# Designed miniproteins, single chains, continued (5), part 50

Each design is a single chain, and the fold is of that chain. pLDDT is the mean over its residues in the fold that is shown.

## One batch from the design tools (miniprotein)

Design m17713
Fold by ESMFold2-Fast:
Structure m17713 (fold): chain A 103 residues (1-103)
Amino acid sequence: SMEEETEKAAEYAKKATKAAIEGGASGSGAAAAGVAAVGASASALIAGRQGGSEKMKKMAIKGAKDSARAAEEAARRGGASEEGVKKAGEYAKKAAEAAEKAA
């Protein structure tokens, strides 16, 4: 259901934060990674709900990808290991995919 996919998006954003923490990121870096994952979800939801404007849909898809990369950068700047950085980015991407399915 739409509610279940929305809940999955939120859980993946939490997992992005947790992956950054487990990788050794600072609390602020891990929080920033989670915020970026939520941003990826929001952009993906907008992309999924776009009816008729391919330009706006492409812009929203780019926003989701940029936010997922921001999650990786936040984890890395916080001092996370490369494994933690990769997992934070992967969870941000999964949050975006769940949000798109909720749209």
Scores: mean pLDDT 80

Design m17714
Fold by ESMFold2-Fast:
Parts: C-alpha cells; structure tokens; sequence
Structure m17714 (fold): chain A 88 residues (1-88)
C-alpha cells in the first residue's frame, strides 16, 4: 500500500525529469503522460490502502520534482501527476 504509492511517486518524479530534459516536444509530452500515469497509480494504491494522504504525498513529490527540474514541461508533468493522484 504505502510503499506502492511511494514507488509510483518516485516513477512520477523520473517522468517529470524526462519531460524537463527532453529536447523534443514528443519526449516532453511522453514525460507528462508518464507522470500522469504514475499519479493514477499512486491514487489507486492509496485507495487500496485506505489512506488518501498517500496519494497527496506522492503527487506533491512529483510536483516538487517537476519544479526542481525548472522547465515548463517538467512543471506541467508534476501538476498532471498531482491532479491524477487526487482525482481518485
């Protein structure tokens, strides 16, 4: 439960980093979609664990990773992951 949500958050951070580091629009979009998928995974894991705070923590971690990467695409990836995690 908690560990699964954390692992999804970590995947989301890597996807946000990929969005930020990608030289192409396709790579940036792939990173955003990947981060959103990780957010969905974190939300599902939190729901199964009965602890919605796990989804919030995972989403916030991805948002912070996107902000640290410092690009528009990375920030968008972080926001997408956070919204996806909270939406479940």
Amino acid sequence: GREEARREGELGVEMARLAGESETAEGQAGGVIGAMGAGIGAGLAARRAGDPELAREAGERVLEGGEEAGTEAARRAGEAARRAAEGL
Scores: mean pLDDT 80

Design m17715
Fold by ESMFold2-Fast:
Structure m17715 (fold): chain A 81 residues (1-81)
Amino acid sequence: MEEIEKKKEELLKKADLYFQQAKNARDSAETVLKVAQKRADEEPDKEAILAQGQATADSLLNKAKEMEEKGKKYRDEAEKL
């Protein structure tokens, strides 16, 4: 009794933590892109500034995707119990 329910709850809690980390990484990527766009609007080398900002944002988005995949794995494990 309750052992399966407790393990399921623990796995769902781990999934939520990873989804929260993914959200934080996505929010950071959005901030990076907004800063790059503002700089690009003010400086003559718009393409290079946007490209560098996009590269940094892509790195953060890749991290977010990895965290989302880990979260989904824990959620799927919980559903199999």
Scores: mean pLDDT 84

Design m17716
Fold by ESMFold2-Fast:
Structure m17716 (fold): chain A 91 residues (1-91)
Amino acid sequence: SEAERLRQLALEHLKRAREALAAGDREAAIAHLEEAVAHLEEAVALRPDDLLLRAELYGVKAMLYRLQGDEEKAEEYAEKARELLEEAEAR
């Protein structure tokens, strides 16, 4: 499906963001995380009841906000991601 294609594109960018962080390239990591967020937001819009997909989006947002120095938003989205992941795994 289109949502699955968008999710796979986001996961590719997330992988590249992690590789950039390992190399010490924060700017490249932020750029890849922004692309991952954009693709996941589109995927969530296509499947708004998919808790796992929404948890993935919030997890990536948490990483992005932390790298940008917004610790409060990073914590908020990380907590939302954990709650959604736990709910999805309980089914």
Scores: mean pLDDT 89

Design m17717
Fold by ESMFold2-Fast:
Structure m17717 (fold): chain A 69 residues (1-69)
Amino acid sequence: DTLALLEELFADLPEVPAELPARLAREFNLSAGQIRAVARRLRESVARNRELGRTLEITLEALRAMAGL
């Protein structure tokens, strides 16, 4: 279940909008590897923005790029 995997991978990231996992599951036919790659890259981005005190803007375009689409 793509939705369940995405929700689990983003559960510890309050910066990720609650609706984003459901939107990704509906709009993109992602493999498990692509889902994990997106989650990893997003976590790295969140960590860096927290360290720098910056607001993170998460777009579908950025997520598509992280998935290699």
Scores: mean pLDDT 71

Design m17718
Fold by ESMFold2-Fast:
Order: C-alpha cells, then sequence, then structure tokens
Structure m17718 (fold): chain A 82 residues (1-82)
C-alpha cells in the first residue's frame, strides 16, 4: 500500500540521516522526514503518494540549493527501490 511505502521511505531516510556527513543534506533529509510523518498522520493515498514522487522529480530537476537537491535525489532513489 502507499502507506506501507511511506513508512519504508521514512525508515530508509532515517538510515541515510545517520550516515550523512554533510549538515545541509542532513537537515534537508530531516525536514523531508518530518513532512512524510505529517503526511502519514493525515493519511496517505495512492494519489498523494504519486504527487510526492512527482514533487521529488521536479525538485531534482529545478532545485538550485545543492543540499536540498541531493536530499531529493536520495529520497527519489529510495522510492525507486520500493
Amino acid sequence: SAEEKVKKLIEKIEEEIKKEKDEGVKEALEAFKLSLEEALEDGVTEESFQNMIDSLEEAVKTEEDESKKKAAEIALEILKSL
């Protein structure tokens, strides 16, 4: 389910945060994790999950902040592995 994929994404992001040495990337990943936890609390649907993927793909393409871009790339790579 979309909810199970979001839970697994949160778990994998926590693993990446523990390994991350760049503080900017770490902060961006932590912010993204918080937004995922809020989405999970509010309820995740297949549509909201697809919107999340689309938003990450757009962020990778358009984000000018290198730390935020790298965080989005990490999150998208995890999602593609789910």
Scores: mean pLDDT 83

Design m17719
Fold by ESMFold2-Fast:
Structure m17719 (fold): chain A 56 residues (1-56)
Amino acid sequence: SGGENMGRYAAELARKGTVEDIGRGMSLAFASSFGGSDGNKGGGFALKAATEGALK
């Protein structure tokens, strides 16, 4: 679904590692979570990946 693709993109931004990109990635992941069932799953994964990347 579109939410999965957005989730992957958000996680990738977090991995690339600027504070701006991490914040943007988390915002996109949060937005994806409200896009529907598939979006919720993709958004949750991206949010987790972004958070773990930021804390590393």
Scores: mean pLDDT 57

Design m17720
Fold by ESMFold2-Fast:
Structure m17720 (fold): chain A 74 residues (1-74)
Amino acid sequence: MELTQEEKDAAVAHARQLLAQLKANYPGIDQALLDEFEALVERLEAARTTEEFRAVSAELQRVLERIAAELAAQ
């Protein structure tokens, strides 16, 4: 089904809030992973099609899994 603008806005807001929480609560996270996450959030916000949004969202989820793995290793 097609992604609504409201769903897109909510997803972007959640991603931005999560990034802010990661930066505030886990200062030991690899800065390169945070930079990659931030770049993907910007790409998510700029996405013009449902297909583009889904592709970027999937990549963002992969980066989040990598961050979670790094936190578990600490």
Scores: mean pLDDT 79

Design m17721
Fold by ESMFold2-Fast:
Formats: C-alpha cells, sequence, structure tokens
Structure m17721 (fold): chain A 87 residues (1-87)
C-alpha cells in the first residue's frame, strides 16, 4: 500500500514530497531497532495517506500539516541513525 500511495502522490504532481517519502523510508530501513523501524514505517504510511487525501480534496491546511509531519519523521530517523553510530 505505501508504494501505491507514493505513486499516487507522483501522479497528483507532488513528486518532490513523494521523493522525500522515499528518502525517509531509506533512512528508516537503516535503523537497527526493529520496533522503531516498524513504528516509523507505519507513521510514514499514515502521512502518505494524509498527503494523498488532502491533495485530492484540495485541503491546503491538511496537506501542509502532513508535510511538516513528514519532515519531522525524516529528522527523527536521522537522529536515531546518528545515535546508533555513536554507540
Amino acid sequence: ELEELIKKLEELGAKSHAELIRKTIDLVNKISDPELKKKLLEEIQRVARDLVEALEKGDVNRYTAAVLRLVGLQIEAELILKKEKEK
């Protein structure tokens, strides 16, 4: 489903945000903790769904909120990976 949501975002013209999702998934897949990895992938899927629904409905406020959540998830994944390297 997540890949289908990403393709739908690309079809709707949100290619830059679809690319950000793909980059965030790549970061999350590098996380060693399987529970954190699963949690973050589930959160990414929810954000991707919100982005698609917001675009289809023309809900700019919902779309903006979902983009901010996506950026937050990317930062969280990068911080987790940095901490893993420091151990």
Scores: mean pLDDT 85

Design m17722
Fold by ESMFold2-Fast:
Structure m17722 (fold): chain A 59 residues (1-59)
Amino acid sequence: MTVTLKLPPGRSTQMLKDILESQGFTVTDILWNGEFGDPSFNEEEVKKKIPTLKDGDVV
């Protein structure tokens, strides 16, 4: 299954990608070429959503 990260590049996005890939997902990013920051996210909330994710979902 493939999921897309609609997030700017940064440590938080890399951590999220690693979590999703460890669960067997193929992760693609929308490249953010403009002004960006490091997005924060709750890792536990992401993990809770992983079993409900489908092919083509955006995180």
Scores: mean pLDDT 65

Design m17723
Fold by ESMFold2-Fast:
Structure m17723 (fold): chain A 84 residues (1-84)
Amino acid sequence: DLLETELPEPSSDEEIRELARQAAELLGLDVEELIDEAIENRDTDPEKAKEYLGKVLAEIARRLRELGIGSGAETDALLAKLLA
């Protein structure tokens, strides 16, 4: 509560959703259902919500790597953390 007020707008849900939507649109990916599931489950099952968000991010990162976009090594490190 008080600690979170130190950081204004640190990766808000809306920012994550917009970033994922833009990336999916650019990559031609249909991840809208996974994003909706993640948001809907955030209040009732936060662990499941994290799982869906992890899948969305992993899919986007995988596509970026396939297209040769991004840092490569950094993307692979993020995928390893998400899949672990």
Scores: mean pLDDT 60

Design m17724
Fold by ESMFold2-Fast:
Structure m17724 (fold): chain A 85 residues (1-85)
Amino acid sequence: ELEELIKELKEAAKAGDVEKAQELAEKLAELVQKASPEEQARAGLLLAEAGKEVLESLKDKFSPDVVAEGLARLDAAIAAAREKL
């Protein structure tokens, strides 16, 4: 289930388990690809919101500029998705 995998991804990221986070991200990508267009739109919003939390948890693994740009893009994506839905 999408919500369960997102929860596990956030938990893995908070634990600093990069390998598990990557595995869960791959499973989420496969699940989204198999979803209906309506489900993909909702999944995109949930993934963008979760992506902010994952990026915040793993920020020490990235340069500060990459983290800042990533967060700004995710905020813009969330706002755009909410406006279109």
Scores: mean pLDDT 71

Design m17725
Fold by ESMFold2-Fast:
Order: structure tokens, then sequence, then C-alpha cells
Structure m17725 (fold): chain A 67 residues (1-67)
């Protein structure tokens, strides 16, 4: 399924917010689960080719959450 450009941007920004919340408020085990889930989502979004900067920001927040 091909989402709209607006829906895709909203999803990517929501993933960044979710990752930042997890870093601030969740346990290490919960943070790992969130990072794994978001990584699966972003891998699917990358197949669409849009928003390379926002995708890079999501990947950076995943890496921060895993550290």
Amino acid sequence: MKPSREDLEKTLRGLIDTLRYALAHLTPEERRAVADSVERIIDEIEKLGDFPQLRAEVRAEVARLRA
C-alpha cells in the first residue's frame, strides 16, 4: 500500500516522538522492544523512497535508544 506524502511525514514524525518518549520514560527492556518495532516500520517505509532526512532522524533516534 502506498500512503500519501502527508501521512508518511506524519508517521515519521510520530516515530521520532515515540523514540524520544521511550528514551526518557521506559526501562531498558521496553526501550529495546520499542527500538525493534520502530526499526521494522522504518525498513518498510524506506522501500517507498520518500523523506530521506526524516528517515535518517528516525534511524538516529533508534541508535540512541539502543545505546
Scores: mean pLDDT 80

Design m17726
Fold by ESMFold2-Fast:
Structure m17726 (fold): chain A 110 residues (1-110)
Amino acid sequence: SHMDELRAMLARIDALRDQIIAQLNATVTDQALRDRMIAILDEMVAIARELLTETDITKIVGYTLRLIGLELDLERLLAESDLPEDLKALILEFARLAIELAMEALRHTK
């Protein structure tokens, strides 16, 4: 049950990442901005995948703090950009889900 919930959350995060990247490629002409945003999304997905199987509480805490830092980096880039509001909302939902997955991983350690 719990592992099925984490897998479902990761699948939704992966789907949102693919949708966001497609929209960034279609709408953002600033290559450097696009590349920076995609790099942050990719790191957040990589951390979410690690959290699915991680059992060390110290590592889960470290991953959670890194995800929060990456979410703040995304918020800063969004504030400095003129991206469509619907795309900004998708990016923030993506970040929220990644942090939610980390919180669920924390709840089931110890």
Scores: mean pLDDT 87

Design m17727
Fold by ESMFold2-Fast:
Structure m17727 (fold): chain A 104 residues (1-104)
Amino acid sequence: SHAEEAARALREAAEHLEAAAEALEAGDVAAARAHLAEAQRALARAVRHAQEAGLYDEVEAGVQRLAAHMAAAQRALAAGDYAAAAEHLRAAAETARELAARLE
C-alpha cells in the first residue's frame, strides 16, 4: 500500500540520517553529505506516497519538522559546525522513525 511505502521510505530516510551522523563522528564529511542527500530523496518519496494514500495531512507537521532539522544540519555542515550538524541529523532520524511508526 502507499501507506506502507511511505513508512518504508521514512525508515530509509532515518537510516541515512543516522549514517550521516556516524560519518561525521568518523570525520567523513563527504559521506555525511551523501547520506543527507539520500535521506532527502527518501523523504520526497515518502511525501509522494503519503499524498497518494490520502495521509499527507496526518504527517504534514512531522514532515515539516523533519525537513527543518535536515535544513539545519545542512547549514551547520556548511558552517563547519559538525557537532550541531550531528545533533540535527539525530533529531531528524528520530522524527522520521516516529512518522514511520504512525503510518504502520
Scores: mean pLDDT 91

Design m17728
Fold by ESMFold2-Fast:
Structure m17728 (fold): chain A 70 residues (1-70)
Amino acid sequence: VAALEAERAARVAEITKQAMDEVSKLFKESDAATPEEAPKLDQEAMDKANELGREGSATDARLRAEIAAA
């Protein structure tokens, strides 16, 4: 069971790290953009953060269910 728990933790950590990197990069691009374009890029960054957050939560829930079923 320890191996499954470790894999779940590793996957969640990977998704979280990926999400933080993606969001940080988008906000940095927005900060470098023109004042007219910055609001659009900020909105895209927020939308991306929400999508990545949902993906991480869904993966964690799925892996937890698989461990419980094992």
Scores: mean pLDDT 74

Design m17729
Fold by ESMFold2-Fast:
Structure m17729 (fold): chain A 93 residues (1-93)
Amino acid sequence: SKKLHESSLKETSAGMLVIAAETIYRYEGDKEEARKELERAIELLKEAGKLSKDNPEESKSVSESLKKLAEAAESLGFEDLAKKAKELAKEIE
């Protein structure tokens, strides 16, 4: 469906923003920009969760993406973003 396609695109975009955040943090040391990219990724996954709420398999996929984002955020020291992503993952699941 159109909504599932949009959800999948938002999930893919969020994954790319997580990679960008890790790259910026590790190679440039820009913690503020890395945080902003992770915050954008969380918002995209939140929107994807809303689009997929009536599809259990896609909701599970979005929840798993949020759990992976939480692991990345924890590895970079963004404990607040990791907690937010984990909480959102439980809400969507």
Scores: mean pLDDT 86

Design m17730
Fold by ESMFold2-Fast:
Structure m17730 (fold): chain A 81 residues (1-81)
Amino acid sequence: SMARREQILREAEFTLYLMLVWEIFRYEETTGNKKEAEKLYEEALKKMRETMSEEDVKRLEELIPEIRKSVAERMKEVKKL
């Protein structure tokens, strides 16, 4: 159905931006460059506001603490290699 196709694309777009934000925080964690990471995040947030619904932008922003925790935990595991 049309509604199902829209839902799949919406969920895919959300997941892609979540992955983008995750990679920005990974960049911050690996380089220590907080200033550039903040600029990248602000640019990503602007693009999210232009392409996603306000509800999805808010939902992703509410996940930021969990994304940061996930990045920190994964980077801790990578540093063991």
Scores: mean pLDDT 85

Design m17731
Fold by ESMFold2-Fast:
Structure m17731 (fold): chain A 95 residues (1-95)
Amino acid sequence: SATSYAAEKLRVIGFELTAELYLNIIRTSTDVEEKKKAAEELKREVLSLERWPKTEELREVLEETKKRLKEILKTETDPEVIKVLEETIRAIEEL
């Protein structure tokens, strides 16, 4: 129980830090390929969460990530980056 709680906390923190890294690359990079790669990696990280329990803390981090992705979509102009961001939002909604 204590070990399970610690593992869950580390998983949530790990995802939050990884999501922050990729969201910052997508938001600040001037290279379309780098943005696309960061978006694909973020999508992969979201999909990897399917195997784990959706705790309240994980759901809160996922909702914040989805909100930030939707904000990025308002200003993103590259069609391939937009597509991956929309797919990532859908992946979060399907968790």
Scores: mean pLDDT 85

Design m17732
Fold by ESMFold2-Fast:
Structure m17732 (fold): chain A 84 residues (1-84)
Amino acid sequence: SVIESLSEDAQRVLEFLALSEKPVSEDEILENVPNMDGESLLKALKELLDAGLIEASANENDEVVYRLKSEEIREEVLEWLKSK
């Protein structure tokens, strides 16, 4: 599974995104994912974008927000979370 090949930091960000039903900002991820700094988050987000698991968009305030690319990916992540 592509999820199992991700770094631990990327897996933690992916977990938070799967449990969030709305797009989230970098600040919101940092507030909710323990033991993660901004540098680690940017690296994790790049890894997730490169893997095609998430997408970036602009919200109403022109802030970059992130979400899972599809509902199928969300279901796969939630199943993975139940198995760990």
Scores: mean pLDDT 84

Design m17733
Fold by ESMFold2-Fast:
Structure m17733 (fold): chain A 70 residues (1-70)
Amino acid sequence: FEQTLVDLKVALKSFDLDSIEKLLSIILTERNQEEREQAFEVIRLTLSELPKDKAEKVKSFIQETIDKLQ
């Protein structure tokens, strides 16, 4: 799972939407509640490091992806 978190952080920083969607799908469907909470913490911290406009776009994409999968 640690590798999944590393891959997620890289995808978020590079604005790789395809990888973000794939990794979120894996996290939401194949991981337990604790691991999902760890992934959301990684997302929160990584978004705080991005330019505000890019962070808002990524945040919106993540929310839409979660809504689609849930």
Scores: mean pLDDT 76

Design m17734
Fold by ESMFold2-Fast:
Structure m17734 (fold): chain A 79 residues (1-79)
Amino acid sequence: MELERLVQRQRQRLEDEIMERMNKLLKEYGRSVDVKAPSREEKIEEMLKKLPKSEAEKLREERRQGLRELEEWVRELLR
């Protein structure tokens, strides 16, 4: 039970960090941060589309790397 909560917390933390970084960049580039989407993942993709390509690619790479690290961590814990 506690393991599942820890995994969920780590995933939420990663997604929150990425979203906060996107919000900061969107404000810096004068883009709207008020994006409504059915899922958190869709909201992230819509926000990335509003950023310059270079910044969007960097954030996608960081998110991908963070998810890989989380998956490896979960794999070790579930073993």
Scores: mean pLDDT 72

Design m17735
Fold by ESMFold2-Fast:
Structure m17735 (fold): chain A 80 residues (1-80)
Amino acid sequence: SDEELREEARRILEEHKEEWLAEAEKAVAQDPSLKKEDYLAERVLRRLRGEALRRFFEEDTVGSAELLREVAKEFLEEHA
């Protein structure tokens, strides 16, 4: 569900907060067309695919990328 995916995404982002915020800043510095929330959403997506492929990448995961982007944006706003 969207609720479970949001909870899992927030948990993953908190677990990797320092590392991934630093990576996002560096990535945007190298590519100004990239947004930090897009970088973080992709990082979460790759982690979910690696850890829980069967749960999150079954047939009905259409739209999960947009949801992950939204969670990443909320996370960035909370952590300044």
Scores: mean pLDDT 76

Design m17736
Fold by ESMFold2-Fast:
Structure m17736 (fold): chain A 75 residues (1-75)
Amino acid sequence: EEKKKLEKEMEEEGKRGAEETRKLGKESEKEGRIARARTVARVAALKAAVKSPEEGEKERAAGEESTAAVEAEEK
């Protein structure tokens, strides 16, 4: 049950993030890069969480580091 819910959230998050990134990318390359990094990190964390909560936490931490690095580059 939870696994199915996480898989659906992962798919929806990916679709939403792709559209948002496309819109922001047209307005600002900088905003588009940050939005893409956040979407990729969230989708990866949700996908890992489908396997186990521990894997989800590991992917979430890695995604936070990657997203923070992209944000720092855009300062």
Scores: mean pLDDT 72

Design m17737
Fold by ESMFold2-Fast:
Structure m17737 (fold): chain A 108 residues (1-108)
Amino acid sequence: SIEGIRSLLRGADGLLREAADLAERAGLSELAERLRQVARLVSEAGKSDVATAYDLAKQADGEVREVARELLERIPDTGDIGAEAAGLARAAGQTLLRAISSAESLYS
């Protein structure tokens, strides 16, 4: 399941980068940059030992939840593109939670 954790982290990184591109297109450059920072954190987690990956993934989960909330609040101003960005950020958050749960199982 180490390969499983790394696969989930790669998936989350991809979703975060897509969400960042959509947020940028919606004119939300600040939120796009925050999503890119979270993606870099997730990428680092994927290259780390399991304990470090767990800590980094937990930090990334907290950050992506906050960005997803802000994206959701901006939907009235951003329309379908903002809604898609929020959906991808939420999907990244769910993928991170699966990676965190898998890491907890490995290091119990």
Scores: mean pLDDT 88

Design m17738
Fold by ESMFold2-Fast:
Structure m17738 (fold): chain A 75 residues (1-75)
Amino acid sequence: AEEAGNKAFDAGDYKKAAEEFKKSSDPYVQQKAHIVELIDAGKKDEAKAAAESLKKSSDPDVKAYAEKVLKKIDA
């Protein structure tokens, strides 16, 4: 579920976060899975580009997630 994926992401367990997000049929949750897989693979530039794309969303929760991802990549 998305909540389990968010919890795993917060814990730094990117593999588990991606697995949980991939269970969702929601296109934005699938984008979260893709970004997390890029982070786990060390593809920071690609993950950053995907997160910046999500910042264009009208959904405040999607924007907050994108900002959180960018902060983790830059840390």
Scores: mean pLDDT 77

Design m17739
Fold by ESMFold2-Fast:
Structure m17739 (fold): chain A 74 residues (1-74)
Amino acid sequence: ALSAAQVRAMVDAIVDSIVTTYKLSEAQAAALRAEADAMVDAFLAAHPAPSREQARAFLIKLANALEERALALQ
């Protein structure tokens, strides 16, 4: 099982990658991070000790959602 800290670290890495790739402003980056934090909080509330498979599926879903959001901000 993955710890909450490990899942959060993976989410932070995804957010940082998207912010850099799409050259988001500080305000846009803050909004994206808040959305990512809400998504990971909801996931960890439902899955306090997620399996690697559950975490992987969540991270793919999160990455897709945040990328769609970043594209809408262009």
Scores: mean pLDDT 88

Design m17740
Fold by ESMFold2-Fast:
Structure m17740 (fold): chain A 82 residues (1-82)
Amino acid sequence: SVAEIVEQIRAHTDGLIARLREAAATLPREEAIALLERAKRTAQEDYELALTADLPEEVREAVREAARRLAETAEALIAELE
């Protein structure tokens, strides 16, 4: 169902955020920043794609929220490492 897809997107996003935090805590600074910058770019691209994707609105909203959370988390972690 659409609700199950939305729940899966949210769960997957929570896992990705945890991995970004772990990377920031454990990787050498330069490698962490590179990974976080890539994650931020991918999230921004996913947000843009979700604006026009031929998907149910609830799924598009979940993807946009996921992308926003990932980009904001990556940006905050980059700022802490710089």
Scores: mean pLDDT 88

Design m17741
Fold by ESMFold2-Fast:
Structure m17741 (fold): chain A 79 residues (1-79)
Amino acid sequence: SRALEVFIEELKKVAEEEIKANPEKSEILNKIMKLIEEQDFAGLKEFVLAHGPNKTFETLTPEEIRERFAEIGRRLLEA
């Protein structure tokens, strides 16, 4: 999906800037970005939940997580 690709590209930029500001987050953010780039939303859900309670990720399926990211990408394309 073009929308999902746009979201991933923008998220990569945000993650890179966050790592520059907070280098201690680099390991977690790099792992999250790798999972998202590979479109491994099942692995992303497992990784997020392994690092603490997250009500959104607890309630969403991997497919729903993908759909949410594509929705954000569509909004970015409209901006």
Scores: mean pLDDT 80

Design m17742
Fold by ESMFold2-Fast:
Structure m17742 (fold): chain A 64 residues (1-64)
Amino acid sequence: MLSVEELRDEMDQIVERAKTMSEDQKRALVRSLRDLLEDMRRAGAPQEHIDVVEETVREVEKLL
């Protein structure tokens, strides 16, 4: 499992890539990240990891 720092770095890279994506690609990314959040919650992932992904969803949605 990624550390919270490694997960944050990965998510920051995703947000940067999202800035150059089409609206359809950004919507698909938001859906994928929301599916990941539900999987993480069901698996009992640490709240710090969940918070990082939730913030990533919000940042990508701001770009729509």
Scores: mean pLDDT 83

Design m17743
Fold by ESMFold2-Fast:
Structure m17743 (fold): chain A 106 residues (1-106)
Amino acid sequence: SLEEVIRKLAEVRELAARIAELAEQGAPDEEIRRQLRELIEKTKETIKLLREAGYPEEVIKRLEELLKKLEEALRNGDIEGALETARELAVEAGDVQLALAAELEA
């Protein structure tokens, strides 16, 4: 449902914000990596729901590109790159959420 998609986008944004806060507080790399893996899984679930809801493929593709970039950074041990990509993912998820809200008001 559209409501479920909006909720999942909010969960992605909230988790990405929490990861940024943990990094600023000097949390161990192991904790950051664990949270980034959770962000990957939530993003995969969100993409699946967006596709099921019939959302435009161009928007889904942007989220998939950021997801792949995040997975690659983690695989390569690039924590700084993973954190930057998580921040970009939070912005994109927010933009998608605003677009969905606008469609409901049109």
Scores: mean pLDDT 84

Design m17744
Fold by ESMFold2-Fast:
Structure m17744 (fold): chain A 65 residues (1-65)
Amino acid sequence: MSSSTIFNIGDIVQLIDTDDSLLGRTGTIIAISNIPGRGTMIAIRFDDGFARGFRPEQIRLLQRR
């Protein structure tokens, strides 16, 4: 079992598991937080200036910084 450090601040990601209004949207990771007992939260900023937190399983890596 590998510890997954596949996401970094500045990586470009796509939403793959979310509401239809956000599904398929592409954004840049602006923050990563690990909360003990709750897991990892990834803050993503989209090109329209919208930013929101998602779980790692909700996003797919497109491009590394």
Scores: mean pLDDT 73

Design m17745
Fold by ESMFold2-Fast:
Structure m17745 (fold): chain A 107 residues (1-107)
Amino acid sequence: VKELVEETIKELEEDLEVLKELAEKYKDEELEYLAERIEHHIKNLKLLLERGEDVLKAGIIALEEDIKLLKEVLEHAEKNNLKDVAEATRELIKRKEELLERLKKAL
């Protein structure tokens, strides 16, 4: 269970890196804002894990919120014809949905 939550944190950190790089490349304030929201969820999940709390439900909530934020990124990218952002975001969404299914089965 702890290993799945640690994998979730790693995946969220990967999303954050991708979105920060793309936000800097395009100087896009909306992408930067969405990245900051993901960073907040990562910090909260790490804090719960460090405190020895039962983090499985927190991990599921964080990942569901990340997927929602990535879908907002995808909509923004498609509306603004940012093809590389859209392609990267679709791949991230797919990976997160697969991880979410694994976490839910661990409940």
Scores: mean pLDDT 80

Design m17746
Fold by ESMFold2-Fast:
Structure m17746 (fold): chain A 81 residues (1-81)
Amino acid sequence: EEPRLTHEQIEELFKLAKELLEKYGPNPTEEQIKEVAEEVKKEFEKKFGIEVSLRLAETAVRGLAKNEAAGYTALALLAMA
């Protein structure tokens, strides 16, 4: 279901999600979270040629909206095992 990502790929996905999310400020709406997740998915596929699920991208972005560590932990749990 979810792709198995390397540590480097997880770090890039996390970095991209963080960079895109911060433009919406400290309290992103659920709609903004979904928009960022879709953009993260597209940019990650463009950079690595790997398709990540929208679920994985949304989980990372939503976690980051709370705090950085939570976002990374959620991403690692779903993608790295």
Scores: mean pLDDT 70

Design m17747
Fold by ESMFold2-Fast:
Structure m17747 (fold): chain A 87 residues (1-87)
Amino acid sequence: SSVEKKLKELLEKVEEKIEELSKAPPEDFFSIAKEIDELLKEMGEVFREFAKTASPEEIAKATAEINALLQRAQAVAQERLKEVLAA
């Protein structure tokens, strides 16, 4: 479905932005973090729409992928914030 495709595209975009955040200079941290936050909000809305028609197995799989992504985003942000506060 179009919703499933959009969810997959958002997962890829968030992963790309997390990678960008991990390599960005300290000056760009808050700008990139804001972009990640906006993408995560859109992903949440798309996931809610996906969950209305998806099977329990599909919902469980997508939830696991989203949770792994959120955990990675938090880990990268915590590591980089130390450098930002020192800059």
Scores: mean pLDDT 87

